Designed miniproteins, single chains. Designs and how they scored, part 3

Each design is a single chain, and the fold is of that chain. pLDDT is the mean over its residues in the fold that is shown.

## One batch from the design tools (miniprotein)

Design m80
Fold by ESMFold2-Fast:
Structure m80 (fold): chain A 70 residues (1-70)
Amino acid sequence: MKKKEAIKAALEAVRRGLEQLDPSTVDPEALEEARKAIEEAEKALQNGDYDKAFEYVRRAAELLGRAQAA
């Protein structure tokens, strides 16, 4: 799989996980941070900065994982 497609797939997975969260059961601050990380990843991906995009996807996934564990 090409690096761009791998990052895009990971970003979609994180976005779907975030959309499935119930805002009433998660920390609003953590939710906001995850959303911002996703937006930064999308911007980096659109600009061809795949390393930066992957960094933000990883951050968003980490935040999402902690939110889902609550």
Scores: mean pLDDT 76

Design m81
Fold by ESMFold2-Fast:
Structure m81 (fold): chain A 105 residues (1-105)
Amino acid sequence: MEEKKKEAEEKAKLGEEYEKKGKLEEAAKYYEEAGKLYEELGDYKKAAEYYEKAGKLYEELGKLEEAAEYYEKAGEAYEKAGDKEKALEYEIKSGLLLLEIGLSK
């Protein structure tokens, strides 16, 4: 568990570093990995924050399917963290993106 926490922190820092360099695709990938690791650790608030960051960067890159996926994961993580308002916000955002690209389930 301690090792996963350090790995999550490293991935989060790499995401921030690559975002500052304008390497948005690499930054999104690192935020995605950080979110997954924090989720495995049960830190749903941190997982939600990093999934949210990944979704925003994928949206900026025009990767709307990936953006919708990570906004959905952010919503689920916010719900588990007890933040019902943010959970609903990101569930709606994901659904709207899926409608925009013609994908709905």
Scores: mean pLDDT 87

Design m82
Fold by ESMFold2-Fast:
Structure m82 (fold): chain A 71 residues (1-71)
Amino acid sequence: ELEALRARAREAFARVQADPADEAALEELREALLRAAELELRRRYPEDPELVARLLEELRAALEAARARLL
């Protein structure tokens, strides 16, 4: 599943590269990246769900800031 999520993120990223105004592609990229990060973090830190939640929140904030800068 992680590899499939990364493949989806790459495809969404290619769509964003072709059309930066494609908000649906940007949203799909964001969702795929967050889902992939969650799976990877839970695998790395299976006994620390609070750390996983904190890192995911930081990633969400970073992606939101990056989206704002695309404008």
Scores: mean pLDDT 76

Design m83
Fold by ESMFold2-Fast:
Structure m83 (fold): chain A 64 residues (1-64)
Amino acid sequence: MKRYVAVATEDIPGHPGVLLALKKGERVIIHKIHPNGFAEAESLETGERGMVGLDFLEIVGEAE
């Protein structure tokens, strides 16, 4: 599956081990998009991985 780079559109409170915490403007790599509107993402600033709602992300390009 093609990976994408996205930017957090607002501050997102995380949940340890489940949801990724992001600050507005933080960049992530999307590893997988789920049909329920969540993505498996990795913060490019912290290296942390977790689930994040697609509604809080703006896709800005492809990652390789």
Scores: mean pLDDT 77

Design m84
Fold by ESMFold2-Fast:
Structure m84 (fold): chain A 68 residues (1-68)
Amino acid sequence: SSMEKVEKLKESIEKAAKMLAEKEGVEAALRFLDWVREEILNDPSLSEEEKKELLEFIDKLKEELRAQ
């Protein structure tokens, strides 16, 4: 389902960002999340609702990383 795809994407993005923050620092993880954000915005296969949910998740994850 669309919801299952979005949840799996969130898990993959979070794991990649946290691993990148651990290995290369928070700034590298934030750059990665900005790139992912742009890819999501420009993906015509994603619905408006799926884009909104993924972008909100990315913005929340960026704030969590900045708080470290």
Scores: mean pLDDT 86

Design m85
Fold by ESMFold2-Fast:
Structure m85 (fold): chain A 60 residues (1-60)
Amino acid sequence: MFKATITFPSKEKAEEIAKELEKEYPFVKASVKGNELTLEIDAPVEKAIGIVLRVIGEGL
């Protein structure tokens, strides 16, 4: 399991990203607290890092 926390400009943005990730990746659990998105990813670390980079660098 890989766990990462990403800070977004707003809670609404974090919730939008969380919903899209859970829709696209059923092995991802997303939780939002304020403007922070915590991801728990049940995948190999290389794939998990790719997902995190997509979220923060390229968007969804």
Scores: mean pLDDT 77

Design m86
Fold by ESMFold2-Fast:
Structure m86 (fold): chain A 90 residues (1-90)
Amino acid sequence: SKELELLEEFAEKLKEVAEKYLPKDVAEELIKKIDEILEKAKRGEISPEEALKKIEDLVQEALEKTENSEFGKAASELHLEYVEKLNEAR
């Protein structure tokens, strides 16, 4: 679905941002969990909406652990881009 495609794009960009700004161990754990969530969404085990919520929870956890404002800003900008693309629905 288009929603799943947009979620995959968002997640790939989020993984790049995590690698750029977060400590290696935190980034690797976050990326692993994002990939697990995406795999479940691709298999239809969870909806793209449920997957997004789980990814948002992981982002918040990483922010609380690292207090990395640059990661937080970049993640928020990616989320806004994702929402805009979903609203355009094409």
Scores: mean pLDDT 85

Design m87
Fold by ESMFold2-Fast:
Structure m87 (fold): chain A 87 residues (1-87)
Amino acid sequence: MSPTQRALIRAAAELIKEKGVEATTTRDIARAAGVSVGTLYRHFPSKDALIDAAHDARLAEFLADPSTSEEMKALVQAVRNTVERGK
């Protein structure tokens, strides 16, 4: 649990949420986290490993603290509004 690993996991989760896993590259994740692709591969052996870690961490944080943070409440509300209003 290094600061770099946390930054990569967060960046991956945000990019995947915004443009999907297929459109999200390790280069995009590394850039968003402020590190090189080489540094990314030092912490995660593959894109799949990073995506799995991001998905697991996101679900764990969301399920553990869904109502604790106002940001989490806003996120849930935004998802609900997107599902209802958007396609």
Scores: mean pLDDT 70

Design m88
Fold by ESMFold2-Fast:
Structure m88 (fold): chain A 74 residues (1-74)
Amino acid sequence: AAEELKQAKEYRKKGDEAEKAGNLEEAAEHYLKASEHYKRAAEIMREQGQDEAADALFKKAEELEKKAEELKAK
C-alpha cells in the first residue's frame, strides 16, 4: 500500500508539471498512471479492512481518470 501511494503521488506530480507546461497528452498519461496506483493501493487497503481509506483512494483515482480523459479531449 505505501509503495503504491508513493508511486501515485509521484505520477500525479509529473502530471501536474506536464499540465503546467502545456503537455496535455503527457499530463493525461501521468494522471492515468497515478489513478492505477491509487486503485491498487485502495484494493490493498480494503483487503486489510481499511474501507474508508480504500474508498477515499478509489475516489482520487476516479477524479484523476476523469481529468485525464478531459485533457485528452483537448
Scores: mean pLDDT 82

Design m89
Fold by ESMFold2-Fast:
Structure m89 (fold): chain A 79 residues (1-79)
Amino acid sequence: MSAEELREEAERQIERGRELVREALESEDKKEAIRLGNGALFLFLVAGVLADLAGDEELAERARREYKEAKERLDKHLA
């Protein structure tokens, strides 16, 4: 996998993670919300690793921010 392919995959994982956060927050089932939320957090973590491997520090920073913001929102919603 090239650095360019890693960057593109990191961006896709961030987009997928955002979709899962939205689905988790809209879910009426707490177990489903937890499952979707954990999925989103995992995708942001993977995106950060892929961005680091690509040498794209700005994209890695973005993935870490998305993780932190999503975790704070999900923790508040599920409390």
Scores: mean pLDDT 88

Design m90
Fold by ESMFold2-Fast:
Structure m90 (fold): chain A 74 residues (1-74)
Amino acid sequence: EESVSSATMNVQIEAIKKNGGKEIKDDSVPGLRIIELPQGYSAYIEKDGKTYYVGTAKTKEEAVQKAKDKLAEL
């Protein structure tokens, strides 16, 4: 899967937050960022200055699990 620079992804995440997205803190996975949206929870992993989109899940717990799986592949 394609990654983008963390700076580029931060701009996108800030735009989502301005449109009603809420960032949820979770320290269980290094570099994890979770954004709560109407469609669910979107997860991103930051590693080595790059941010990877993990996916969207209906629950925070599913988003965390997807992030753990993604981090294991990096």
Scores: mean pLDDT 76

Design m91
Fold by ESMFold2-Fast:
Structure m91 (fold): chain A 65 residues (1-65)
Amino acid sequence: ADEHLARGKELLAQGKYEEAVEHYKRAIELDPDNAEAWRNLALAYAKMGKLDEAAKYSQKAVELS
């Protein structure tokens, strides 16, 4: 779980947003209560200009915090 979160953050920093999303989704599959993974998923979608998805996943992160 933490491995996928860490890899997602690395990919996000490199501008590889779609690959970062894949790793964040895997982190969430392994730990659905990981608010940080949901928050970073929302950030990746925001960076891609997918603001509706970003808002949805950001809301989920807030509910888990």
Scores: mean pLDDT 84

Design m92
Fold by ESMFold2-Fast:
Structure m92 (fold): chain A 67 residues (1-67)
Amino acid sequence: DAIEELRRLAEEMPDPRAREAVLEGIRAYEAGDYEAAQRHFVLAIALAGRVDPALAERIAAAINRLL
């Protein structure tokens, strides 16, 4: 389940802004707002990549599996 994987990855993120971006992306996706979901997920990947590039790659992979 890509959504559950994203929720678990969000728990590993040290930056609370990046965690919130993942959660907002999931909320937008579940609401059917795919444009908003994409914007939030792009922000989450950018924020995660500044701290942990390997974690950012895992997040990007989970998002690609979701879409």
Scores: mean pLDDT 83

Design m93
Fold by ESMFold2-Fast:
Structure m93 (fold): chain A 68 residues (1-68)
Amino acid sequence: MLSEEERKREAENLVKTAEDAIKNYQKALENGDERTAAVYFAAANIAIAGLSLLGYDEEAEKLREKVK
């Protein structure tokens, strides 16, 4: 099992990954690039699911709201 410190570090990496994917998703939508948007939408949701699996459900919920 991951240590508490390692779990927190992984969660921080997943938050950053999700935030970056959400920003790229929104930019792709603004540019009318639906295919690129779909890729980043998937990437964001994978990172959000990872956060929930690590027990960071509150952070995952906040990121899910940003993807809408």
Scores: mean pLDDT 83

Design m94
Fold by ESMFold2-Fast:
Structure m94 (fold): chain A 56 residues (1-56)
Amino acid sequence: SLKEHPVARLLAEGKTVEEIAKELNVSPETVEREIQALMDELGLESREELVAFAKE
């Protein structure tokens, strides 16, 4: 589920891309690619929709 994905969970907690990258010990570019992959997989059009979805 989305709540099991570390990037989605941290976005739901209000963390920025830079904060997520630091927490997961990856580059911000890697986090951006993961966000895009999640949006594509779920059929979401924006990061704001992904954050709202992850908060549910």
Scores: mean pLDDT 79

Design m95
Fold by ESMFold2-Fast:
Structure m95 (fold): chain A 77 residues (1-77)
Amino acid sequence: MASDEQIEEAIELLKSEDEETREFAALALGKMGDRRAVAPLIELLKSEDEAVRRAAAEALRLMGHPEAEAPLRELEA
């Protein structure tokens, strides 16, 4: 169970210039399963970094939210 602070911090880490940090934050948000992460993770699917895009897609699949279904189908990574 993630606190509001942990979710907010992880969402901020998605904006990091460090690719490894963005990948870590995406996977952490997926494991937390909080709906607030869905929109930031969908935006991260547009990242130039393949590892970051894959982490965001994996996170959204782990969460299983209906809001993520259409973006994931369009990705076809």
Scores: mean pLDDT 76

Design m96
Fold by ESMFold2-Fast:
Structure m96 (fold): chain A 68 residues (1-68)
Amino acid sequence: SLEELAARAGELIAEAQKIYDKLTPEEVLRLGQEMVAFGQAIEAGDLDTAREELERFESILEEVKKKV
């Protein structure tokens, strides 16, 4: 559901915030771009695209966490 996607996004943002001081400007930009795309999909009512963008955010975050 939309509410479940929003809750998951909040969890992933909280995880990113825990390591925010260790992120490069490039990594912050990459994560921010995916969150913008997620928000746009939510506003369009495109839940499938929103899930896909959220999965991309999660993948980027996992990649970044391996370097920190």
Scores: mean pLDDT 81

Design m97
Fold by ESMFold2-Fast:
Structure m97 (fold): chain A 86 residues (1-86)
Amino acid sequence: MAEELLEKLDIFIDVVEQQKEDGSLSEEVAERIIELLEKAKEYLEQEDYEGAAKALREAAELLEEAGMKEAAESLRELAEKAEELA
């Protein structure tokens, strides 16, 4: 359900913002991830589940490159759930 995905994305955005503040993620990478997560939320609100999944997969790739493998895997799972709603 899109509402559960939106709630999980809000939590992810908060976590990424905290990781930006404490230096766990570079400012540039954190801002790019937040931008992609915000786009994913917009796509979910428009019922564009394929667009949402693509944005989530791009954010996951950035997290994996930053060494955040578990967070990247969680976003890939959310992308799969978004695709199932299509």
Scores: mean pLDDT 83

Design m98
Fold by ESMFold2-Fast:
Structure m98 (fold): chain A 71 residues (1-71)
Amino acid sequence: MEEALRRVAEALEVDPDFAEDGKYIRELIEKGLDYDKMIEEAKKKNPLAASIIKMVRKGLEDGEARRAAAA
């Protein structure tokens, strides 16, 4: 589950426009938070990161591997 979000965060980190957002998402993952807690924290600090996390979670809940936030 978190591996999919980690891959999205890593993809964002290589994009100069989204490097900060990717790094922030990775920091939330490294804290060991679940998706609900990551979204709550991100909503306060980085709304774009919150939207990305929510999108990835919805994709996983639908049971479909899709290119959520893929370049």
Scores: mean pLDDT 72

Design m99
Fold by ESMFold2-Fast:
Formats: sequence, C-alpha cells, structure tokens
Structure m99 (fold): chain A 69 residues (1-69)
Amino acid sequence: MTEEELEEERERAIEYLVEVLGLPREEAERFVETVARLLLEQKKKKLPVAPQEKVDEYQALAARVEALI
C-alpha cells in the first residue's frame, strides 16, 4: 500500500464513519489513522502478523471507539 493509496482509503473510511455513525470528523480521523498506522508499522517491520495479534489490536480499538460513542 502506497502513501497515496493509504490516504484515499483513510479518507473513504473517515467519510463513512462520519456519515453512517455520526462520529465527529476528529474522532473518525483518529480512529482510522490509528488503525492505518498500526497496520503500516507491522508491514514495515516485515513481521508475520498473526491473526490473533490483529484481532487483539482491533478489539482494543473497537472498545475505545465504543466508549467514545
């Protein structure tokens, strides 16, 4: 995933969260940016990301978003 592709995906996800969930743009941006950053960091390290590790990270983020909503 290139920087430009990541930017486009991020913008689409932010728009979806704002429009569908009614989240403030700042919260939607933070959520999407955190997820994208974690995924890129794992890719950059060239470490095999176990499904369990991804699930744990996504669950933690989902819980934080749920607390905000």
Scores: mean pLDDT 65

Design m100
Fold by ESMFold2-Fast:
Structure m100 (fold): chain A 68 residues (1-68)
Amino acid sequence: ELEEKAEEAFQALPVEDQEKLKNLVKEMKEKNKSDEEIVKEIVKYLKELGIDEETAKIIAEKLVKYYK
């Protein structure tokens, strides 16, 4: 399942990157950024870490919903 793959990919990231992503979502929410803008920034960061775009989008959507 794509969601299982996304969870495994996120858990495989260094703890520092996991925390950075969580903090980035929190900071963008505090700045009143839209969910779409937050997803875009998270996807960009994850792609720089070597995660494919489809998996990165699923991770980003899950992180955004967690802070909703």
Scores: mean pLDDT 79

Design m101
Fold by ESMFold2-Fast:
Structure m101 (fold): chain A 57 residues (1-57)
Amino acid sequence: SKKTAPDEEPTDETLKKRVEALSEEQKKALKEYILENLEKATPEAKKIMEKVLEILE
Protein backbone atom coordinates (compact mmCIF):
# COMPACT_ATOMS: atom_id res chain seq x y z
CA SER A 1 0.00 0.00 0.00
CA LYS A 2 1.08 3.59 -0.55
CA LYS A 3 0.66 4.28 3.14
CA THR A 4 0.63 2.08 6.19
CA ALA A 5 -2.55 1.54 8.14
CA PRO A 6 -3.61 4.56 10.26
CA ASP A 7 -1.77 3.34 13.35
CA GLU A 8 -1.35 6.56 15.29
CA GLU A 9 -0.35 6.16 18.91
CA PRO A 10 -0.67 2.58 20.16
CA THR A 11 -2.42 2.15 23.48
CA ASP A 12 -0.56 0.68 26.46
CA GLU A 13 -2.52 -2.55 26.00
CA THR A 14 -1.61 -2.74 22.32
CA LEU A 15 2.06 -2.21 23.16
CA LYS A 16 1.94 -4.96 25.80
CA LYS A 17 0.40 -7.44 23.37
CA ARG A 18 2.90 -6.60 20.64
CA VAL A 19 5.87 -6.91 22.99
CA GLU A 20 4.59 -10.11 24.63
CA ALA A 21 4.10 -11.66 21.18
CA LEU A 22 7.79 -11.14 20.40
CA SER A 23 10.32 -13.94 20.78
CA GLU A 24 12.97 -13.65 23.49
CA GLU A 25 15.56 -12.68 20.86
CA GLN A 26 13.26 -10.03 19.37
CA LYS A 27 12.62 -8.61 22.84
CA LYS A 28 16.37 -8.33 23.47
CA ALA A 29 16.94 -6.62 20.12
CA LEU A 30 14.05 -4.22 20.77
CA LYS A 31 15.36 -3.40 24.25
CA GLU A 32 18.83 -2.65 22.86
CA TYR A 33 17.35 -0.48 20.11
CA ILE A 34 15.25 1.49 22.60
CA LEU A 35 18.11 1.94 25.09
CA GLU A 36 20.49 3.28 22.44
CA ASN A 37 17.84 5.62 20.99
CA LEU A 38 15.99 6.60 24.16
CA GLU A 39 18.30 9.50 25.05
CA LYS A 40 17.94 11.15 21.62
CA ALA A 41 14.25 10.32 21.11
CA THR A 42 11.53 12.96 20.97
CA PRO A 43 9.34 13.28 24.08
CA GLU A 44 6.49 11.48 22.29
CA ALA A 45 8.67 8.59 21.12
CA LYS A 46 10.34 8.45 24.54
CA LYS A 47 6.96 7.91 26.24
CA ILE A 48 6.26 4.92 24.00
CA MET A 49 9.81 3.59 24.39
CA GLU A 50 9.61 3.84 28.18
CA LYS A 51 6.34 1.89 28.21
CA VAL A 52 7.91 -0.80 26.03
CA LEU A 53 10.94 -0.95 28.35
CA GLU A 54 8.64 -1.43 31.35
CA ILE A 55 6.99 -4.35 29.57
CA LEU A 56 10.39 -5.79 28.58
CA GLU A 57 11.94 -5.33 32.03
Scores: mean pLDDT 72

Design m102
Fold by ESMFold2-Fast:
Structure m102 (fold): chain A 57 residues (1-57)
Amino acid sequence: MVEELEKELIEKGVEKKEARALAMYLAGYSLQEIAKELGISVRTALRLIERASKKLK
């Protein structure tokens, strides 16, 4: 599920790291879990999700 959604977002022009963060968020992962998985801060994870979301609007 996360991998399929990530691939779909990348196909729509979202950067790979932004796509991964948004895919995890939509799958129900917390910001802390996303930050840990990607090796970034919670603030950076939120920023990546916001950037990905803006590209889809």
Scores: mean pLDDT 80

Design m103
Fold by ESMFold2-Fast:
Structure m103 (fold): chain A 65 residues (1-65)
Amino acid sequence: SSRMVSLMTAVQIIAAEYGVKLEVKWEGDKIVATAKEDSEAVRAAFEEMARLAEKEGVEFEARIE
């Protein structure tokens, strides 16, 4: 859907703004962002992504692998 594409794009923009490399995907109706490392920038990006997802009424999950 166009809403899912827009949210994916917005989340990718947030990752770029924080200079972090994240894998972003949909798992059902949940948007998942995965980082390979834990850093203050990654945590800040995740927090902004979570706020955006909440505003859009979408479930968000942050992962560090």
Scores: mean pLDDT 83

Design m104
Fold by ESMFold2-Fast:
Structure m104 (fold): chain A 100 residues (1-100)
Amino acid sequence: SMLEKLLARAEALRAQLSSPVLRALADRELARLREGIELIEKGDISKGLGLVVTAALDLAMLAEIERTLPAEEIEALPATDTAFGEAESRWLRKVAEERE
């Protein structure tokens, strides 16, 4: 199944994360991915697909954040609902700084 392969890949991405903060964010996105898959299996394809796509993109983003940001900066992220937005903001700043 394509959905089973997507879930397995998402779980592998989470397993590759070294940061506890990013792992916690990945666990939230994995829960969203599982909810999306369940909705698709129950016939709510539109809502389920939206959750699956968002979670898959967010998981890929977390892997890029860990690759790009220094460990100290990742460890300084808040352990709250704002953590993903703060991590993404710091990553975007770092990417922008490389464009001269």
Scores: mean pLDDT 78

Design m105
Fold by ESMFold2-Fast:
Structure m105 (fold): chain A 109 residues (1-109)
Amino acid sequence: MEAIEKLREAIEKGEPVALVVNAGDLTPEQARELAELFEKARDKGVALALYGDDSPETRELAERVAQELLAAGISGVVGVGSSDTIKREGPDAVRERALAAGRELAAEL
């Protein structure tokens, strides 16, 4: 899985990274490994955005959220939902909620 490989590389290099992952593509084993690697890399500035389907719009929004969290120096895991969430709420509202969740999580750490 590419995201797990990129996260391992970021840990080795000690560099910040923005990652996006389709939650539907994760096995339970991969989800656990990703969570363990995220904990090891959080001090290096890891922003991870999870999305719920394979739509280009949902993936693009997740990529934007992860990049904005990384640019703000925020390490965290946020969900952006599915294409149905974006259609119902609008992309800007989903983005603002995901960024707010990331900021709140960072403040608790």
Scores: mean pLDDT 76

Design m106
Fold by ESMFold2-Fast:
Structure m106 (fold): chain A 61 residues (1-61)
Amino acid sequence: MMTPEQAARAGRGAAEAAEALDTPEAAKASHLGRQGYELGKAGNAEEAYKLAKEAADLLGI
């Protein structure tokens, strides 16, 4: 499992990847990735990782 910092980084990466795409799935993934980043920064590693994973799944990565 990821540390809070790793979960935050994953969420940010997913959000940035999604924002480079112009699809409805990407818009949703961007939102989830951003939420994951904020939760990871707040120390909620479990929830941050969960949101980052959902964002990545929506992007197919």
Scores: mean pLDDT 74

Design m108
Fold by ESMFold2-Fast:
Structure m108 (fold): chain A 96 residues (1-96)
Amino acid sequence: AMEEAERLLEEGKKAFEAGDYDTAISYYEKAVELAPEGSELRAEAYRNLGDAYLKKGDYDKAIESYVKAGREAPDDVELVNRIIGDVLRAIGDKLD
């Protein structure tokens, strides 16, 4: 599951870089399903899912995904700090 989740996350990142946010979301959702609960991989998958929703202008789903990312890896201070920044950015974009 972990190895397949990593592959799906990488495929999602390629779709995201190509501007195909719908395909990226599909891959990231599958990566979340296969990644172990409480893993940094699952946290990264949720964070990338938030970024993809943010690019689509779906701010509520972006914020929800970032919050879920923080819950998966709360002891990773650097990741949590990045997620806080991502949430604040999404809120700012929603208000603009």
Scores: mean pLDDT 81

Design m110
Fold by ESMFold2-Fast:
Structure m110 (fold): chain A 64 residues (1-64)
Amino acid sequence: MKKELEREIILGLVDMIVGIKKIMEKKGVPKEEIEEEVEKILETLIKEAGLEPEEQEELRKRAE
């Protein structure tokens, strides 16, 4: 798979995670729990995709 296509898919997944975070906040899930779950998902994506430190920083910035 081309690296560019992989990046686009990963960025799309991060946008979905941000959407889920907003839904969880609206449903009254504690902020601390939401932050922990989001971090866990991001770490999983980083590990599975084998992202370099610069790419990891970009993902984390987008998820904020």
Scores: mean pLDDT 74

Design m111
Fold by ESMFold2-Fast:
Structure m111 (fold): chain A 84 residues (1-84)
Amino acid sequence: LPEFEEGKRLLYLGDYDKAIAKYEAALAQDPNNAETWHNLGDTYFLKGDLDEAIAYYEKAAILYQDDPAKNFRYLMNVNLTKKA
């Protein structure tokens, strides 16, 4: 999805607010895209909004139920955020 790819680019450049806007646009089109939820979690974590980061990581983990390796990664991010 173009919005998702642009969101990743903006996140890489450190433009967190624009990255969030692009990921939210992608999520509006596909609310079951676990990778979008995860990238929103990463963006909020880097922005310092830990409560938002946890919520987005938990959503991503739920959506990745059929991928144990990916689900584990998202749960680790949730645990790291809760520890911070």
Scores: mean pLDDT 75

Design m112
Fold by ESMFold2-Fast:
Structure m112 (fold): chain A 93 residues (1-93)
Amino acid sequence: SKETEEKIIELIEETIKMIEDLAKNDKSLSEETAKKIKERLEEAKKLVEEGKIEEAIKLLEETYEELSKDEKLKKAAELIKKLIEKIKKIVEE
């Protein structure tokens, strides 16, 4: 539903802001890495706007797997994991 899509978009936008905050305040996340993560989140947002929620979740899961391989990116990976969990909960409603 459009209401479901809007809720997911808001969660993605909140996560983008949290990634930006990590880049500004946490020296473990470079601006270059934050930009790449934000680009993936914007791509996931576009997929949700197109009604492709399953594809958006898959992209976020792939992003989480890539980030989880680097201990320095653990905080960013945790934000993506929480985003995925919240989206899945909304879709089950």
Scores: mean pLDDT 86

Design m113
Fold by ESMFold2-Fast:
Structure m113 (fold): chain A 75 residues (1-75)
Amino acid sequence: MEEELDKAIREAVEALRAAGRPELSQRFANVVVKLKAEGKTEEALKVAQSVLDAIRAGNLDEAERIIKEAEEKLK
């Protein structure tokens, strides 16, 4: 579980940076770190996988939407 999460995080971070969105990559990393700190490993994995799926589909707007929704839930 943790190995799958760490892999998904690394892939999403690199993909967002490669897409020219380093700030979005940092925001994503912050969200996942907070979810891991709260013990919400399954939620963190779902967020990371959803972001990766959006990037693979070429939909950066959807990736940003997913990250924003996760940030709002952590307030």
Scores: mean pLDDT 82

Design m114
Fold by ESMFold2-Fast:
Structure m114 (fold): chain A 97 residues (1-97)
Amino acid sequence: SLLEKYKKFAEENPDDADVWLELGRLAYAQGKYEEAAKYFEKAVKIKPSGRVYAQLGDVYEKAGKLEEAQKWYENALKLAPDSKYIRKKLEEVKKKL
């Protein structure tokens, strides 16, 4: 599968944030939210960004892990404080807690 192919690329290039981002997106598209979260967490450790933190929030929200989703949206907002999208997502998650 494409996911297995990118897993090999990540093993060969563990410091390449873009490879981990592609793995995260592919796992998410396949509904593998736990795997997607692990891959996005590897990407964010290499190259932190508000976008990747927001993607982690989206993954944990889809997995039903609302407390984790809140944490990642809060981290995303710290890197992108003027983001209306992240503020709205954080508010929506807080209402479900």
Scores: mean pLDDT 85

Design m116
Fold by ESMFold2-Fast:
Structure m116 (fold): chain A 57 residues (1-57)
Amino acid sequence: GAADGEKALKGAQAAKTPTEASAAAHEARRLVETSKDPEAIEYAKKALELAKEKGAA
């Protein structure tokens, strides 16, 4: 649900290293692919973009 997407975004915001950002990006990408909730997908997309800015591979 939307809460899962919001949690993923908070995880990306909390990431301080490229390794942590990569973990957040992996979780966000999984939500985009498996979630049926448009709100969760939008949060996950924002999380993925932020994680990439922090050096996610």
Scores: mean pLDDT 78

Design m117
Fold by ESMFold2-Fast:
Structure m117 (fold): chain A 57 residues (1-57)
Amino acid sequence: LSEEERKELLERAKRWLAELLAAGVPADSARQMVVRELVEEGVPEEEAREIAEEALK
């Protein structure tokens, strides 16, 4: 995953996490949903976890 792709995915994850949290999804569940989505999109699981965790900060 390139640094540019990672930045775009991070911004996308931040927006999606904000929407999930606003809808009442707990933070831990929202993070797990974002990780699952990124992995389904082809992002390696370790990078997906880092992106989701950084997005939640």
Scores: mean pLDDT 80

